# Designs tried in a protein design run: designed miniproteins, single chains, continued (2). Part 69

Each design is a single chain, and the fold is of that chain. pLDDT is the mean over its residues in the fold that is shown.

## One batch from the design tools (miniprotein)

Design m6366
Fold by ESMFold2-Fast:
Structure m6366 (fold): chain A 82 residues (1-82)
Amino acid sequence: MARVGVVADDEEMAKRAGEILLETEGALSVGISKAGKKTVVVGQFESKEAAEKGAEKVREEFGGEEIEVEGQAENEIGIEVK
């Protein structure tokens, strides 16, 4: 399994990012949580390819910077959207 984490400044951006991830083929689950003043969306995917496609769609919608995720495994992708 693979994971995409999205850090968003705005709850509405986070909700939209979550929708994009969940609509991606191979998405298993999406969770949203608060991290201080930011909102974090985590999508779980059946494969690295599905996770890459989900991450690509989020970047196309909002732009975004690749970030390091704490405890990152080989199958984890981090994106910060502003």
Scores: mean pLDDT 74

Design m6367
Fold by ESMFold2-Fast:
Structure m6367 (fold): chain A 69 residues (1-69)
Amino acid sequence: MEEALERIREAAEEAGLSEEEIEAILKAFQNAVKAGLDVEKVERAVIEGIRRGLSLDEIDRRLVALHLE
């Protein structure tokens, strides 16, 4: 868990996201994991979304889709 949060923060900082955006992404990740999603799957989806330049809304929609699968 802690290592996943660190990797997500590093990816977001490298992509030039603001501290507010980084906190929002970390919160979305934590909420998805609390909802029963696999930590590794959520981490990969979030980091890929950041690398692709997706918005917070787009990343959130992808996490919702993972929960429905």
Scores: mean pLDDT 78

Design m6368
Fold by ESMFold2-Fast:
Structure m6368 (fold): chain A 91 residues (1-91)
Amino acid sequence: MEEEEKLKKLEEENKEFLEKYLPLAEEAVKSGDEEKALKVKIELGEELIKIAEKLLEEAKKEGKGEEAEYLEEKIKEIKKKKAELEKQLAA
């Protein structure tokens, strides 16, 4: 219930970046340019981290510990996925 609302808020905050980067990632895949597709996904991950870190700071200032803990976990997941994509790009 409350977790679903927190997730929806996070998704809405990053919607502009998703709308910007998903078409670029799709175009890169269609072109067969794996490097370009990886770079777009890495950029998307970086922007999502920035948004989530800003929301995390706000949640901590407002004393919303459960929301802050949820955002910290999501940031860790995104950072892990971004690092894996960066490793693929470097290979």
Scores: mean pLDDT 72

Design m6369
Fold by ESMFold2-Fast:
Structure m6369 (fold): chain A 77 residues (1-77)
Amino acid sequence: NEEVKELLEKREFIEAEKLVEELIKKGEYDSAISGLELLIKRLEESLQKAQEQGAEAAVRRGQKEIEKLRKKLEEIK
């Protein structure tokens, strides 16, 4: 999903997650799964960078967000 990808490039992870949640509510599970997988991948990349920089608060938020998204992915499969 190009829109999710663009939001992630701007580091607007919350808006990207909201878009994925909207897809789930609409029953567009294939698009939601694709969006969740992309979002998780980008957050994992961002988390690695935050860990390298010692940005503790960003690391904690990233870990929490990834866990939440992985649970959503398991629920909609």
Scores: mean pLDDT 76

Design m6370
Fold by ESMFold2-Fast:
Structure m6370 (fold): chain A 97 residues (1-97)
Amino acid sequence: SREEFERELDLAVYELAIATYRAVALSRMSPEERKEVEQLSPEERDLKLGEFIAKEDPELAKQLAEYLRKMAELSEGVDPERAERYRKLAEAIEKAV
């Protein structure tokens, strides 16, 4: 349906935005910071990247948290475990600001 297509587009747009924040954060890290992040689990990596963004630009970190909250909302009916991970990550980033 059109509603299903629009929901899938929203998911893709927010996932792309989040992936872009991760990629830019990694590119701005020192070699030492990047090496530390690369050794972490995916969940721990996302948290460290979010904390890095919060230290560099609190306003961008707030926007990242908003995108994560939108992903949690869109994922809740389809993948509740993923939704909970996005929600927890958003809360952690908001605390780091």
Scores: mean pLDDT 84

Design m6371
Fold by ESMFold2-Fast:
Structure m6371 (fold): chain A 82 residues (1-82)
Amino acid sequence: SSVQQTQMDTMDDMISRMRTMRDTARRQGDSVSVQMIDDMIRRMRQAQQQMQTSTSTQTQQLTQDVRIDTGGVFQQVDIRLK
């Protein structure tokens, strides 16, 4: 559906932003931020894979939880890199 496509596109954008943030953290030697970002990218990719194979309510909730957690990781890493 168009909604699912929009969700996939949003997650790809978030992953791209996280890769940029990871590169900044790596240049600054912040291994903790790098680890947090890598873990979040893995979780987002896993959610995308599940969205491709399932349309269940559980998959929709997993996608929402990943979005919320991603926001938290962005905030935590942004604070550390300032």
Scores: mean pLDDT 73

Design m6372
Fold by ESMFold2-Fast:
Structure m6372 (fold): chain A 92 residues (1-92)
Amino acid sequence: DEEARRREEELAELSRKLAELHDDLILAGGYVKGTTGEELKKRPDAEKLKEMALKDPDKVLKLAETAQASRYTSDSLNEIGDQIQKEIAERK
């Protein structure tokens, strides 16, 4: 139980960092297309990205891979993506 709480805390911090970087990436010319794409096109919101990262980290990791191909903050996004993947595997 104590370790589960520690994992949740780490995941929350990683999702926050990813959301901030992803928000900047969207403003720089890249954006998420899909169900949440309309919200991000009109007004990027880091809180929405954080929520998405916590609910579906795999989907957010895919976005990080796409951002890497676009040559935006690739190192930072890739690093955070790897961390999220590890947290998912450990939670299961």
Scores: mean pLDDT 51

Design m6373
Fold by ESMFold2-Fast:
Structure m6373 (fold): chain A 72 residues (1-72)
Amino acid sequence: SIPVTEEAREALAKISEVPLSDEEIARILQAYDFDRDGVLDEDELAWLLKQYDRDGDGKLDAAEIARMFTPE
């Protein structure tokens, strides 16, 4: 499993309108952390917002976050 870092928690907290669990953060890292270092870089965060931020406000609501968690 990918370790959930404080940097990942803080980065996602800045763009999320709802609190995220460590399990949810780990799933996002597993899908979008291409470096597998437990950190989301600027490009990865921008890609998440571009894909899921329908309102363009720079924040992800609960429904947008739920859409990130697709079973393989």
Scores: mean pLDDT 68

Design m6374
Fold by ESMFold2-Fast:
Structure m6374 (fold): chain A 86 residues (1-86)
Amino acid sequence: METVVSAADIPAAITAAEPGSVTVLRGQDGREVAVGILERLGPTRVHAASMDDNNHLVEVEGTGAQIVAAAESLIGKPIGAVWGSS
């Protein structure tokens, strides 16, 4: 299922995501990063694993904004859209 949100709302969407969910973030150049929420550490803090189309993996504990920043660093481009599957 495809759910599109504005780039400004993506950090809040990641912060609100449930453990075990996967959200696919898309960069401006069409590269994708899959963000899996592994654990909720607090109301605004999660443990997440982000993986790009080349199987580069980064694990981050932090806010949705920090998770998005790690995904952007992984692909080298700003995130422009989200579409997710469960």
Scores: mean pLDDT 72

Design m6375
Fold by ESMFold2-Fast:
Structure m6375 (fold): chain A 89 residues (1-89)
Amino acid sequence: MEKLKEAKLEAIRRLEKELLEKLKKEKDEKKRKALVAAAILAAAKFMELELPESLKKSIEALKKENPSIEKLTEEFLEKIEKLFEELLK
């Protein structure tokens, strides 16, 4: 199962690299916060981890300000899953 754990971490690392490139191009701070929040939510769902209560509250506050976070979370989760599938082949 070590190989499976390594593949999951590598998939997250590849998403992080893609996210950092998007953040370099994005000038709107609200959109940058949404991208980061969505990536954290997607990574947590992919790893089947429960977020700390304080972080959950912070992200829920951001979701109220920016409804696009839910859609971005789904898009990032799909990207992580595709990257993970590529790493297992």
Scores: mean pLDDT 80

Design m6376
Fold by ESMFold2-Fast:
Structure m6376 (fold): chain A 75 residues (1-75)
Amino acid sequence: MSLEELGKKYVEAMAEAGRLLFDPSASVSEIQAALERAKAEYEKLKPFLSDQEVRLYETAIKGMEDMLAAREERS
């Protein structure tokens, strides 16, 4: 798989997790599954990223994890 294909899969997975986080009808388990998929795609991409890119991508993932945790607490 090319680096371009890995990047596209990561972006698609992150977009889906984000969409579900902002969907009030989505269950916590659906959001967890989407976020785990995004994290799996990130791990495939990580060896090809610079230290700066790793920090930016991990910050984005952490932001989504924090939003999911807040949603679990509110439910």
Scores: mean pLDDT 82

Design m6377
Fold by ESMFold2-Fast:
Structure m6377 (fold): chain A 79 residues (1-79)
Amino acid sequence: SMEEEIEELLKKAEELMDRIEAAVAAGDWESARRLLNELLRIIREIAKLAEEANDEKLKAKIEEFVREIEARLQALRAA
């Protein structure tokens, strides 16, 4: 189902975010950049699926998740 697909993509995005944080901590900027590009592609795909679903509750959940990821990325840039 679309909801199951979105949940799988959300989980993958969380795993990528964890890997980005680990790469940054290790000073591996090349891996961090590659993983960030992959994360951004997945977030865009999630956003498209949420828009197509035309489900306000699901859309709000995705928007909140994206804000959380953006906050984590901003924290890394500030460090």
Scores: mean pLDDT 82

Design m6378
Fold by ESMFold2-Fast:
Structure m6378 (fold): chain A 105 residues (1-105)
Amino acid sequence: MPEDVLVERIVKTGDIEAEVDHLVELIERHMRRNNVDSAYLAIVDLETGQVFGALVTSREQAREAVRQALLATPVGSTLLVVIATSSDALYEALADLVAEENRNA
């Protein structure tokens, strides 16, 4: 996996604030590791194909983007969280993940 992309698969629970805290820490860790001040975020609902995308430049923006995505999805949804340092890396990762999911169905 490219070092500029982080992918996590989660199952949404009812504890939105704990999930927000977890995902925001992953975003900040990825940004620190890659020495970047901004990250591209995508959250994909694997059941509906709905994609929530954001460019995040602060912890506050990351928290709000994650919270909005989690509020829009029901408890028990399987979500793919993709964090990338560039839009090209994000698009390539999303294309690969969609191809993998379709192959495994």
Scores: mean pLDDT 79

Design m6379
Fold by ESMFold2-Fast:
Structure m6379 (fold): chain A 86 residues (1-86)
Amino acid sequence: MVEVLRVEIERLPDGRTRVVVEVKASTPDVDKLILVLKTEEGLVAKTFDASPGTTTLEMETAAPVKEVRIFAVRDGVVSEVARVEV
């Protein structure tokens, strides 16, 4: 099971957008976490190794973020665990 603990979207002084997501994996069967940002220029994705307990996902983009999506990969199956509109 995957639980999203926190989603933070911050506009940086240089005009970039920083997204930080804290995710808790309660079972060791989650292999990867995927952070997907929907921006004005398209989709930007970054893959992270899942850690036992809490994993922090961090990503920056130059374009304004419209939506944040988090996916979990478990035994080759990709499932959406959260979606946040900005």
Scores: mean pLDDT 80

Design m6380
Fold by ESMFold2-Fast:
Structure m6380 (fold): chain A 61 residues (1-61)
Amino acid sequence: MEEKIKELRENLKKLGVEVDDSTIKNVLNLYEERGTLNVGTLTINYGFDEETARKIIEAFE
């Protein structure tokens, strides 16, 4: 878990996205439960804009 969060944080940083580890953990848990992420969930539930949501999905790909 911790190591995966660190990798995701570094990937997001390379894409110009800054999010805290607790947000990364919550999104990772959602991805593990559903097997996928979508822009609508990230924008509606987490308040990200569409561009940031797409970058997050790319980092989890």
Scores: mean pLDDT 77

Design m6381
Fold by ESMFold2-Fast:
Structure m6381 (fold): chain A 90 residues (1-90)
Amino acid sequence: SAKLQEDITAGVAAISRAVGRTIERITGDPLYGRIGDLRSQAIRLRQQGKTDAADQVLALVRQAEQHLEQGDRAAAQQLLNQAEQLIQQA
């Protein structure tokens, strides 16, 4: 049902945010919290039918995580800033 899909989407968005906050607490790196928040926002954009914007945000978030794994915090920060701008324009 549509309501079940909405409830699942809200739950996945909440989990994405909670995971990001947990990684931020473990690593001390606020960029992981931002990643979780951006994933949560992208999931909600998809629920609103803004699938292209959601996919672009998720692609930028994945690239930011890859850069963080490589120790490139500056590149990760720029990608997260781009993702935030896309959400604001969506």
Scores: mean pLDDT 84

Design m6382
Fold by ESMFold2-Fast:
Structure m6382 (fold): chain A 59 residues (1-59)
Amino acid sequence: SSGARASVLGELRKGAPAAPEAELERAATPVADAVSAGDQEKAQREGRRASEELLARYG
């Protein structure tokens, strides 16, 4: 859903403001998909992975 994607993008952008928008969108996709599917555990795992990867590359 658009709401889940926007929320995830906002959180990732706060953690890695230097990351390019295209990379934020790419990282947000699996997290937003997990949220929309109701898979809380996968959403947390994908969110942590996305944040760590973005910080390692752009932070």
Scores: mean pLDDT 83

Design m6383
Fold by ESMFold2-Fast:
Structure m6383 (fold): chain A 75 residues (1-75)
Amino acid sequence: SDQLAADVARTRELIRELRATYDLSPLQQRQLDAALADVDAAEAATDPQEAMRLRLFAESSVTMVQMGVHVDERA
């Protein structure tokens, strides 16, 4: 699943950008830590269903942080 590799890379980039750009709360920092752990686990997973589940958890955590900060995602 080529899409998994792309999604994992995108999620890692977003986590790095959020950490570099914003003064994150302790809760937001924990959510990004959880997202990074889930992304790493998804990349290491050999079962596609397990990888997808972990990826979705990571994306959810990143989305919650993005909604909590002033992130302009306009293309």
Scores: mean pLDDT 80

Design m6384
Fold by ESMFold2-Fast:
Structure m6384 (fold): chain A 67 residues (1-67)
Amino acid sequence: MSLEERLKLLSELIKEKMDSNGLLTREQALAILLEVGLSEEQAQALVDKFGETVDADHLGTEAAILL
């Protein structure tokens, strides 16, 4: 999968799963990161930087840098 395809998939999955406040659960964030091709270790480490909930905009920015 190309970088552009992975970035598009990341954006689509975040928009699909985020709530009306722009938040994701840690479980949803982890699933998205794995789907776009991050390893389990990378996905877990990134999610662990967030608290109980994951801000969609911040997740998108951090994940895009790692892709």
Scores: mean pLDDT 81

Design m6385
Fold by ESMFold2-Fast:
Structure m6385 (fold): chain A 90 residues (1-90)
Amino acid sequence: LGRAVARAVRPYLEWDEKTETPVLGDAEGTTEAFLRAIGEPLSMPESTPIAEVNGRIITRGDVYEMAKDGEGKDALIIIPGLMELAENRL
C-alpha cells in the first residue's frame, strides 16, 4: 500500500540536487494534482488504511491532510519517509 501511494505521487515530484530530496514540481497546478493523487489513489475511501506505524493506522485521509498542511512542499518530505517507515514496520 505505501509503495503504491509512493508510485502514484512520483510523477509530480522533481529531484532537488541541493537538498538531495524529492520536491514538488514547479508547473502550475502541480500541487493540486499531487494532492489529488495522494487523496484518490486507486479510488480508495478516506477511511481506507494505507499504512501502520508503531500500531497507529494511517488512512488515505491522513495522508491527504498532511499534504494540505504542508502546502504540498513540507508534506513531500514527510509523506515519502512516513510511507517507507510504515512499510518497514508492517
Scores: mean pLDDT 50

Design m6386
Fold by ESMFold2-Fast:
Structure m6386 (fold): chain A 62 residues (1-62)
Amino acid sequence: MTEKTLEESSKKDLEQMEELAKTDPLVKESLERAKKKTKDPVSLMVETLLTYAVEKTLLKRK
């Protein structure tokens, strides 16, 4: 097994997230924030998911 498989999967997931970002502003903001913190595909996916989860939780409380 190679960690390269995880990187390729993350790149595909990021592509799908960018499509979602066209219709969901929370996904768009999460992607932009993640891109400022990291350029690694795996880290970028994780940061995007974490930011999206936090923002979605905060919106439920507003």
Scores: mean pLDDT 72

Design m6387
Fold by ESMFold2-Fast:
Structure m6387 (fold): chain A 72 residues (1-72)
Amino acid sequence: ELEEWRQKALEATKLSTEATRKKNYEAAKKFSEAFAYYLQSINALAQGKREEAEKLKKKGDELFKEGLEIMK
């Protein structure tokens, strides 16, 4: 559902802001990149490009996970 993908994008931007406040710029960069991929995936989904949207979301999820690994 579109709402789930929107929530993922919002979470990524929130974590990027939190990482920046902690001066963890490497993690902030990963979360910002994840956010960009989530926005692209939402746009692709809105255009009916389901397979493209899922590939973009998967890339976003990978970057999001990398950000979390850096934050620990």
Scores: mean pLDDT 83

Design m6388
Fold by ESMFold2-Fast:
Structure m6388 (fold): chain A 120 residues (1-120)
Amino acid sequence: SAFDKLIETLKEIIQKIEEVAKKTGDEELKQLAEELRKLLKEMEEAHKKGDKEKLLENFFEIVRLVIETIKRLKEMGLYEEAKELSELLIEALEEAKKLFPEYSEAFENIKEEVKEIAEE
């Protein structure tokens, strides 16, 4: 399903952030990864309950924190990792459009923001 694909992409994003946090020892990246794991769990629980509003709210918060992570990686000179996360986030936003077509314009606007942040 589109939801399962979205969750798998978000899990990949979080795993990559966790790996970079472990390799660098960066406390901010570690905290971002921990908060993202919590939000992902809340998003999965909201889906089980059929709570579309809470699922969408948790997804927007995940997007915000991933953008913050991309900016942090760039500050650290980790441009390849920042680019990889940007591409995965764009993939997640495309899957989210299938779940929330009424928010397609908002997701397109976020994709353009992510592309701008990823491009030097």
Scores: mean pLDDT 89

Design m6389
Fold by ESMFold2-Fast:
Structure m6389 (fold): chain A 82 residues (1-82)
Amino acid sequence: MLPDLSPEEKELILKIIKELMTKENVELTEENIDEVADIIKERLKERGIEVPKEKIKDLIRILLKKSNGDNEKLLKALEGTL
């Protein structure tokens, strides 16, 4: 189940994840979810949006589960959603 996020919050989180993976070469793993969620939360706050870190972590976990940890498959899923 997707976390209880507004469409605006969800879209912006997915956009930040895509930027981290494509422009900053960040690989999403179970081991770095906490660190990535902190980065996303900070970038959201800079844009005037405050989202609890746990909701961001839950969204990342859903994306990883849907992609079976395959970052290429995850990127294609993000492109189809955005």
Scores: mean pLDDT 77

Design m6390
Fold by ESMFold2-Fast:
Structure m6390 (fold): chain A 72 residues (1-72)
Amino acid sequence: SLFEEMLKIIDETVGPLSEEQIEQMKKELEKAKEYYKREGLDVEALLEEARASSSSEASRRYYELLIELIAS
């Protein structure tokens, strides 16, 4: 569900992704999850940085979803 919400933001912002682009994105998310599972991830600190640095609600929500997906 978080991944589908992230795709919706992309679709509304820059237009629809191809199936190939979606599959590549899934692969990169799995790599990021494995990396941060090994190295550690301060979810709360990253969420605060994303909220503070985002110039729009859409970009803020996108990065919140991305961080939550990586942390899950």
Scores: mean pLDDT 77

Design m6391
Fold by ESMFold2-Fast:
Structure m6391 (fold): chain A 76 residues (1-76)
Amino acid sequence: SERERLLAELERLRAEFAALAAASTDPAIRAAAEQVVRLLDTTIEWARAGRLSVEQLREFVREARRTLALLRERIA
């Protein structure tokens, strides 16, 4: 389903932010990536509890992708 695909994408994005945090030598980028990991952990938990709509999941995926791109460009 679309919900299952969006959840899988959030979990993949969470792993990408965790990898960025682990690989980054910049403490500001590391801290920002770690903060997003914590936010995504909460978001995934709420989504699995049925507390988020498919529309909300799409929005979280969009914002997480945008934030990941910005952090990879070293913009906090």
Scores: mean pLDDT 87

Design m6392
Fold by ESMFold2-Fast:
Structure m6392 (fold): chain A 72 residues (1-72)
Amino acid sequence: SMSQVQEKVDKYLKKVEELEKRFPDPEVQKLLQQIKDLLEQMKSSGDSSLFPQVDELLKQVEEKKKEVLEKK
């Protein structure tokens, strides 16, 4: 239902906000912006089929975080 989609979107948005605060790196920020764009689409359309794509992008963020932390 739409309420379940909104609840999940809000949870993902909070996670993205946390990551934005912790990782000001431009490459991480670009990836987080893609996730936010997707979440905004889901919020407006109620389309729950996009959650797997959000999860895959979050995995990419985790990998990019490792790259950023390994940069010296």
Scores: mean pLDDT 79

Design m6393
Fold by ESMFold2-Fast:
Structure m6393 (fold): chain A 82 residues (1-82)
Amino acid sequence: PPPLSVLEKVERAAAGALELLRQMAAAGVSPAHMRVVADWLLAEMRAYVESNRDTLSEEELARVEAILAETERELAALVAEV
């Protein structure tokens, strides 16, 4: 298959992170442990964006930053739901 763009990779990583946290919640993983995993996943996504910042257009960078902010909010909400 053709390689994914940075934007597409971030979108897929965000979806994967949310699905992982939902599965952890369903499995009864503690909110404290879920928070550690959520923080790690967000840090990984941010590091990937930073390493590819120079390859992104202004519009692509804005979209990626919006996806990261939304993902952070959704992960925090999942942790809060216990």
Scores: mean pLDDT 83

Design m6394
Fold by ESMFold2-Fast:
Parts: structure tokens; C-alpha cells; sequence
Structure m6394 (fold): chain A 62 residues (1-62)
């Protein structure tokens, strides 16, 4: 369930903001699963070029 939601959220980021943003969102999601803080994951997503809304959606999927 969660892995599918994560994949959909990351793919949406890539479609809207480009491959660099999608890659950053994917790394942040993997980091969250591995124990990264929510603050660090959000920062990675935003630095990749995604919006705050996209960051919240990725965080909610994990």
C-alpha cells in the first residue's frame, strides 16, 4: 500500500517539476523509510524544485 502511494507521489513530482525534482523526492522517500527526519526529507524535496504541497504529499505517503 504505502510503496504504491510513495511511487505515485514521486511520479507526480517528476511530471510537474521535472526529473531532478522527482529524483530528489524519491531519495527523500527512501531516506524517510531508512530513518531520515521529516524535516530533512522536506528540505531535500524542496531543493529538488517541488512545492510545499508536493513535499507534504510525499511525507504523507511514507
Amino acid sequence: MDSEKVREAVEEVERRHGPEAGEAAGKAATGLISGMSEEQARAIILKGGASEEDAERVLAAV
Scores: mean pLDDT 80

Design m6395
Fold by ESMFold2-Fast:
Structure m6395 (fold): chain A 75 residues (1-75)
Amino acid sequence: SDKQSQELVKKGDEAFEQGDYEQASKYYSQAAKLSSHDPKKSQQLSISSQGYKALAQGDWEKAKALGDQYESLVT
């Protein structure tokens, strides 16, 4: 449900604030899967998940590219 997706986003945000990018990526990925009924939201959450995974791996170039892609979707 949307409420479950929102709760997972909140957990992802909390993990990000703690510097746990791998955990943040995992929560955002789960939220994206629960948002399949909203393709734009699912895509935004999926890109955020990939961005946090790139940060966890130290791939700053990929993280920046994914951040730019996210910004293009929120117009």
Scores: mean pLDDT 84

Design m6396
Fold by ESMFold2-Fast:
Structure m6396 (fold): chain A 111 residues (1-111)
Amino acid sequence: SNLSEKLRKYLEATAEALVDYVAEGKVDPKKVSHGLYFYFVKDVLPKEEIEEMFEELARIVARIFAEKYGDKYDELVEKVKQAVYDFALPIVGKETAEKYAELFVEELKKL
């Protein structure tokens, strides 16, 4: 299935919260609550939908990072990569979280 508009808004909010937290140390509680949604649905959504969501999250994180913090690439890229890994780890496990962290770097290189 294609990602719904509501789910894309949740992914956008989650991606921006991850990037802003790493870059500025600021946490928006509303954006954090959007991220918690993915933790709760991991046991009820099909694996294919979880995988599609995390692939899209990695792409959105790359875009937002490039748009807002591209001038700090060398300082922040490894920290944002780690944040993608840490967010995905409890939902998809180590091997899949590593895949999405690498996808963030791959997508960022295309920009």
Scores: mean pLDDT 78

Design m6397
Fold by ESMFold2-Fast:
Structure m6397 (fold): chain A 64 residues (1-64)
Amino acid sequence: DDVIQQASEPYDQQDQEELSEIQKQYDSLSDDLKTKLEFQREVLQQLKEKRKDQGEKNRKLLYG
């Protein structure tokens, strides 16, 4: 078959089977993604705190 369009056939049962397997992978990947997101949040929080601390130090230096 030289017709490449056959690759875009409608999936009903096959789609459901693949979806079921992808669902399992999604669950596993979802956990990793959640952990990464939380890590990013923590890093951002630390950066914000560091900026505030630097600001306070600069303020004290400027005043006295």
Scores: mean pLDDT 64

Design m6398
Fold by ESMFold2-Fast:
Structure m6398 (fold): chain A 60 residues (1-60)
Amino acid sequence: MEEKLKELTGKAQELIGKVADNLSDEIIELSKQIEKAGQAHDFETAIKLLEELIAYLESL
């Protein structure tokens, strides 16, 4: 699970870099929720939120 979390985090960071000038409140809020889940060691929730963030970023 941790390996998948790291891979998804890297992908999300690359996509955020491409849209950095147009960061929406939704991207910021999802990023905060992912960080909170990671700090709580809720890796299942963190992975789910990362997949949602990546899907949102890829839709832009």
Scores: mean pLDDT 76

Design m6399
Fold by ESMFold2-Fast:
Formats: sequence, C-alpha cells, structure tokens
Structure m6399 (fold): chain A 63 residues (1-63)
Amino acid sequence: GTSVATAEGTVGTGVVREGDIVGVGRAEAPTPEGGPDAADLAGEKAARQVGLQLNLRNGIPLR
C-alpha cells in the first residue's frame, strides 16, 4: 500500500497536533458536533451517497 509518512507534515502527528494548535484559533476544538473533522467527513460522505443515489434515480449522468 501507499503511505505518506513524511509528506507535507506528519500525517499522524498532524491530526493530533491539530488539537493543540486549535487553541490559537487555527480551527475550532474537535467536538462531536459536526466540526471540520471526522464528524464533518461523515456528513459529507452521507451527502455524497445521497447525491449518487439521487443521480442514479434521476438518470442524470455525472460529468
């Protein structure tokens, strides 16, 4: 598998460090309210699933 360990910043460290940096107004604290984190990703994934299903049902070809 392809894994980026030393890309632009450390992936694993980037995630945990983001929690520390958030205190300086970088991003709001990681809260399970649908912020720009896993919660937001879950919402976006659901929206994409609905979009794909709707497009297939409507017969609209995705460009």
Scores: mean pLDDT 49

Design m6400
Fold by ESMFold2-Fast:
Structure m6400 (fold): chain A 72 residues (1-72)
Amino acid sequence: SELEEARRLARERGMVLVSREVNGKIHTLLTEPNPESIEAARLILEKLPYMPNVVMSAEETLRAARQLEEAG
């Protein structure tokens, strides 16, 4: 499953799995264990309620968060 794969990647790469439940669905982002990356992942998950389990690098997470902020 996508969740099991995300957990495996988190363990293998020393990353943090951030999750949010939105409209009865669980969304996940894999990010680096630092406050900036974790906050960016939280923002992405909050604004993309129908995106299924998403695995992103720290750089991808930060870029996506910036794009969402710029879009308003």
Scores: mean pLDDT 67

Design m6401
Fold by ESMFold2-Fast:
Structure m6401 (fold): chain A 72 residues (1-72)
Amino acid sequence: GHRAAASILGSALASAREAGRPLTREQALNAADAIRASGDEAAAEALREAMKRGPDGRVTEAELERLLRQFG
């Protein structure tokens, strides 16, 4: 299951919403590494692919919501 990924992505989405801005590259990398460490390679790779689409490795609220629909 994707329970760890859902928890990590949910926390990332909450952080982006509180800040009113996309998740930073550093925050996104930390989240992806935490997801991978939980054993969820597919969810970690999907988040890394979202970083490639965003400017400067940032991940938008919309992309985080999409990932949560896919892996939550």
Scores: mean pLDDT 83

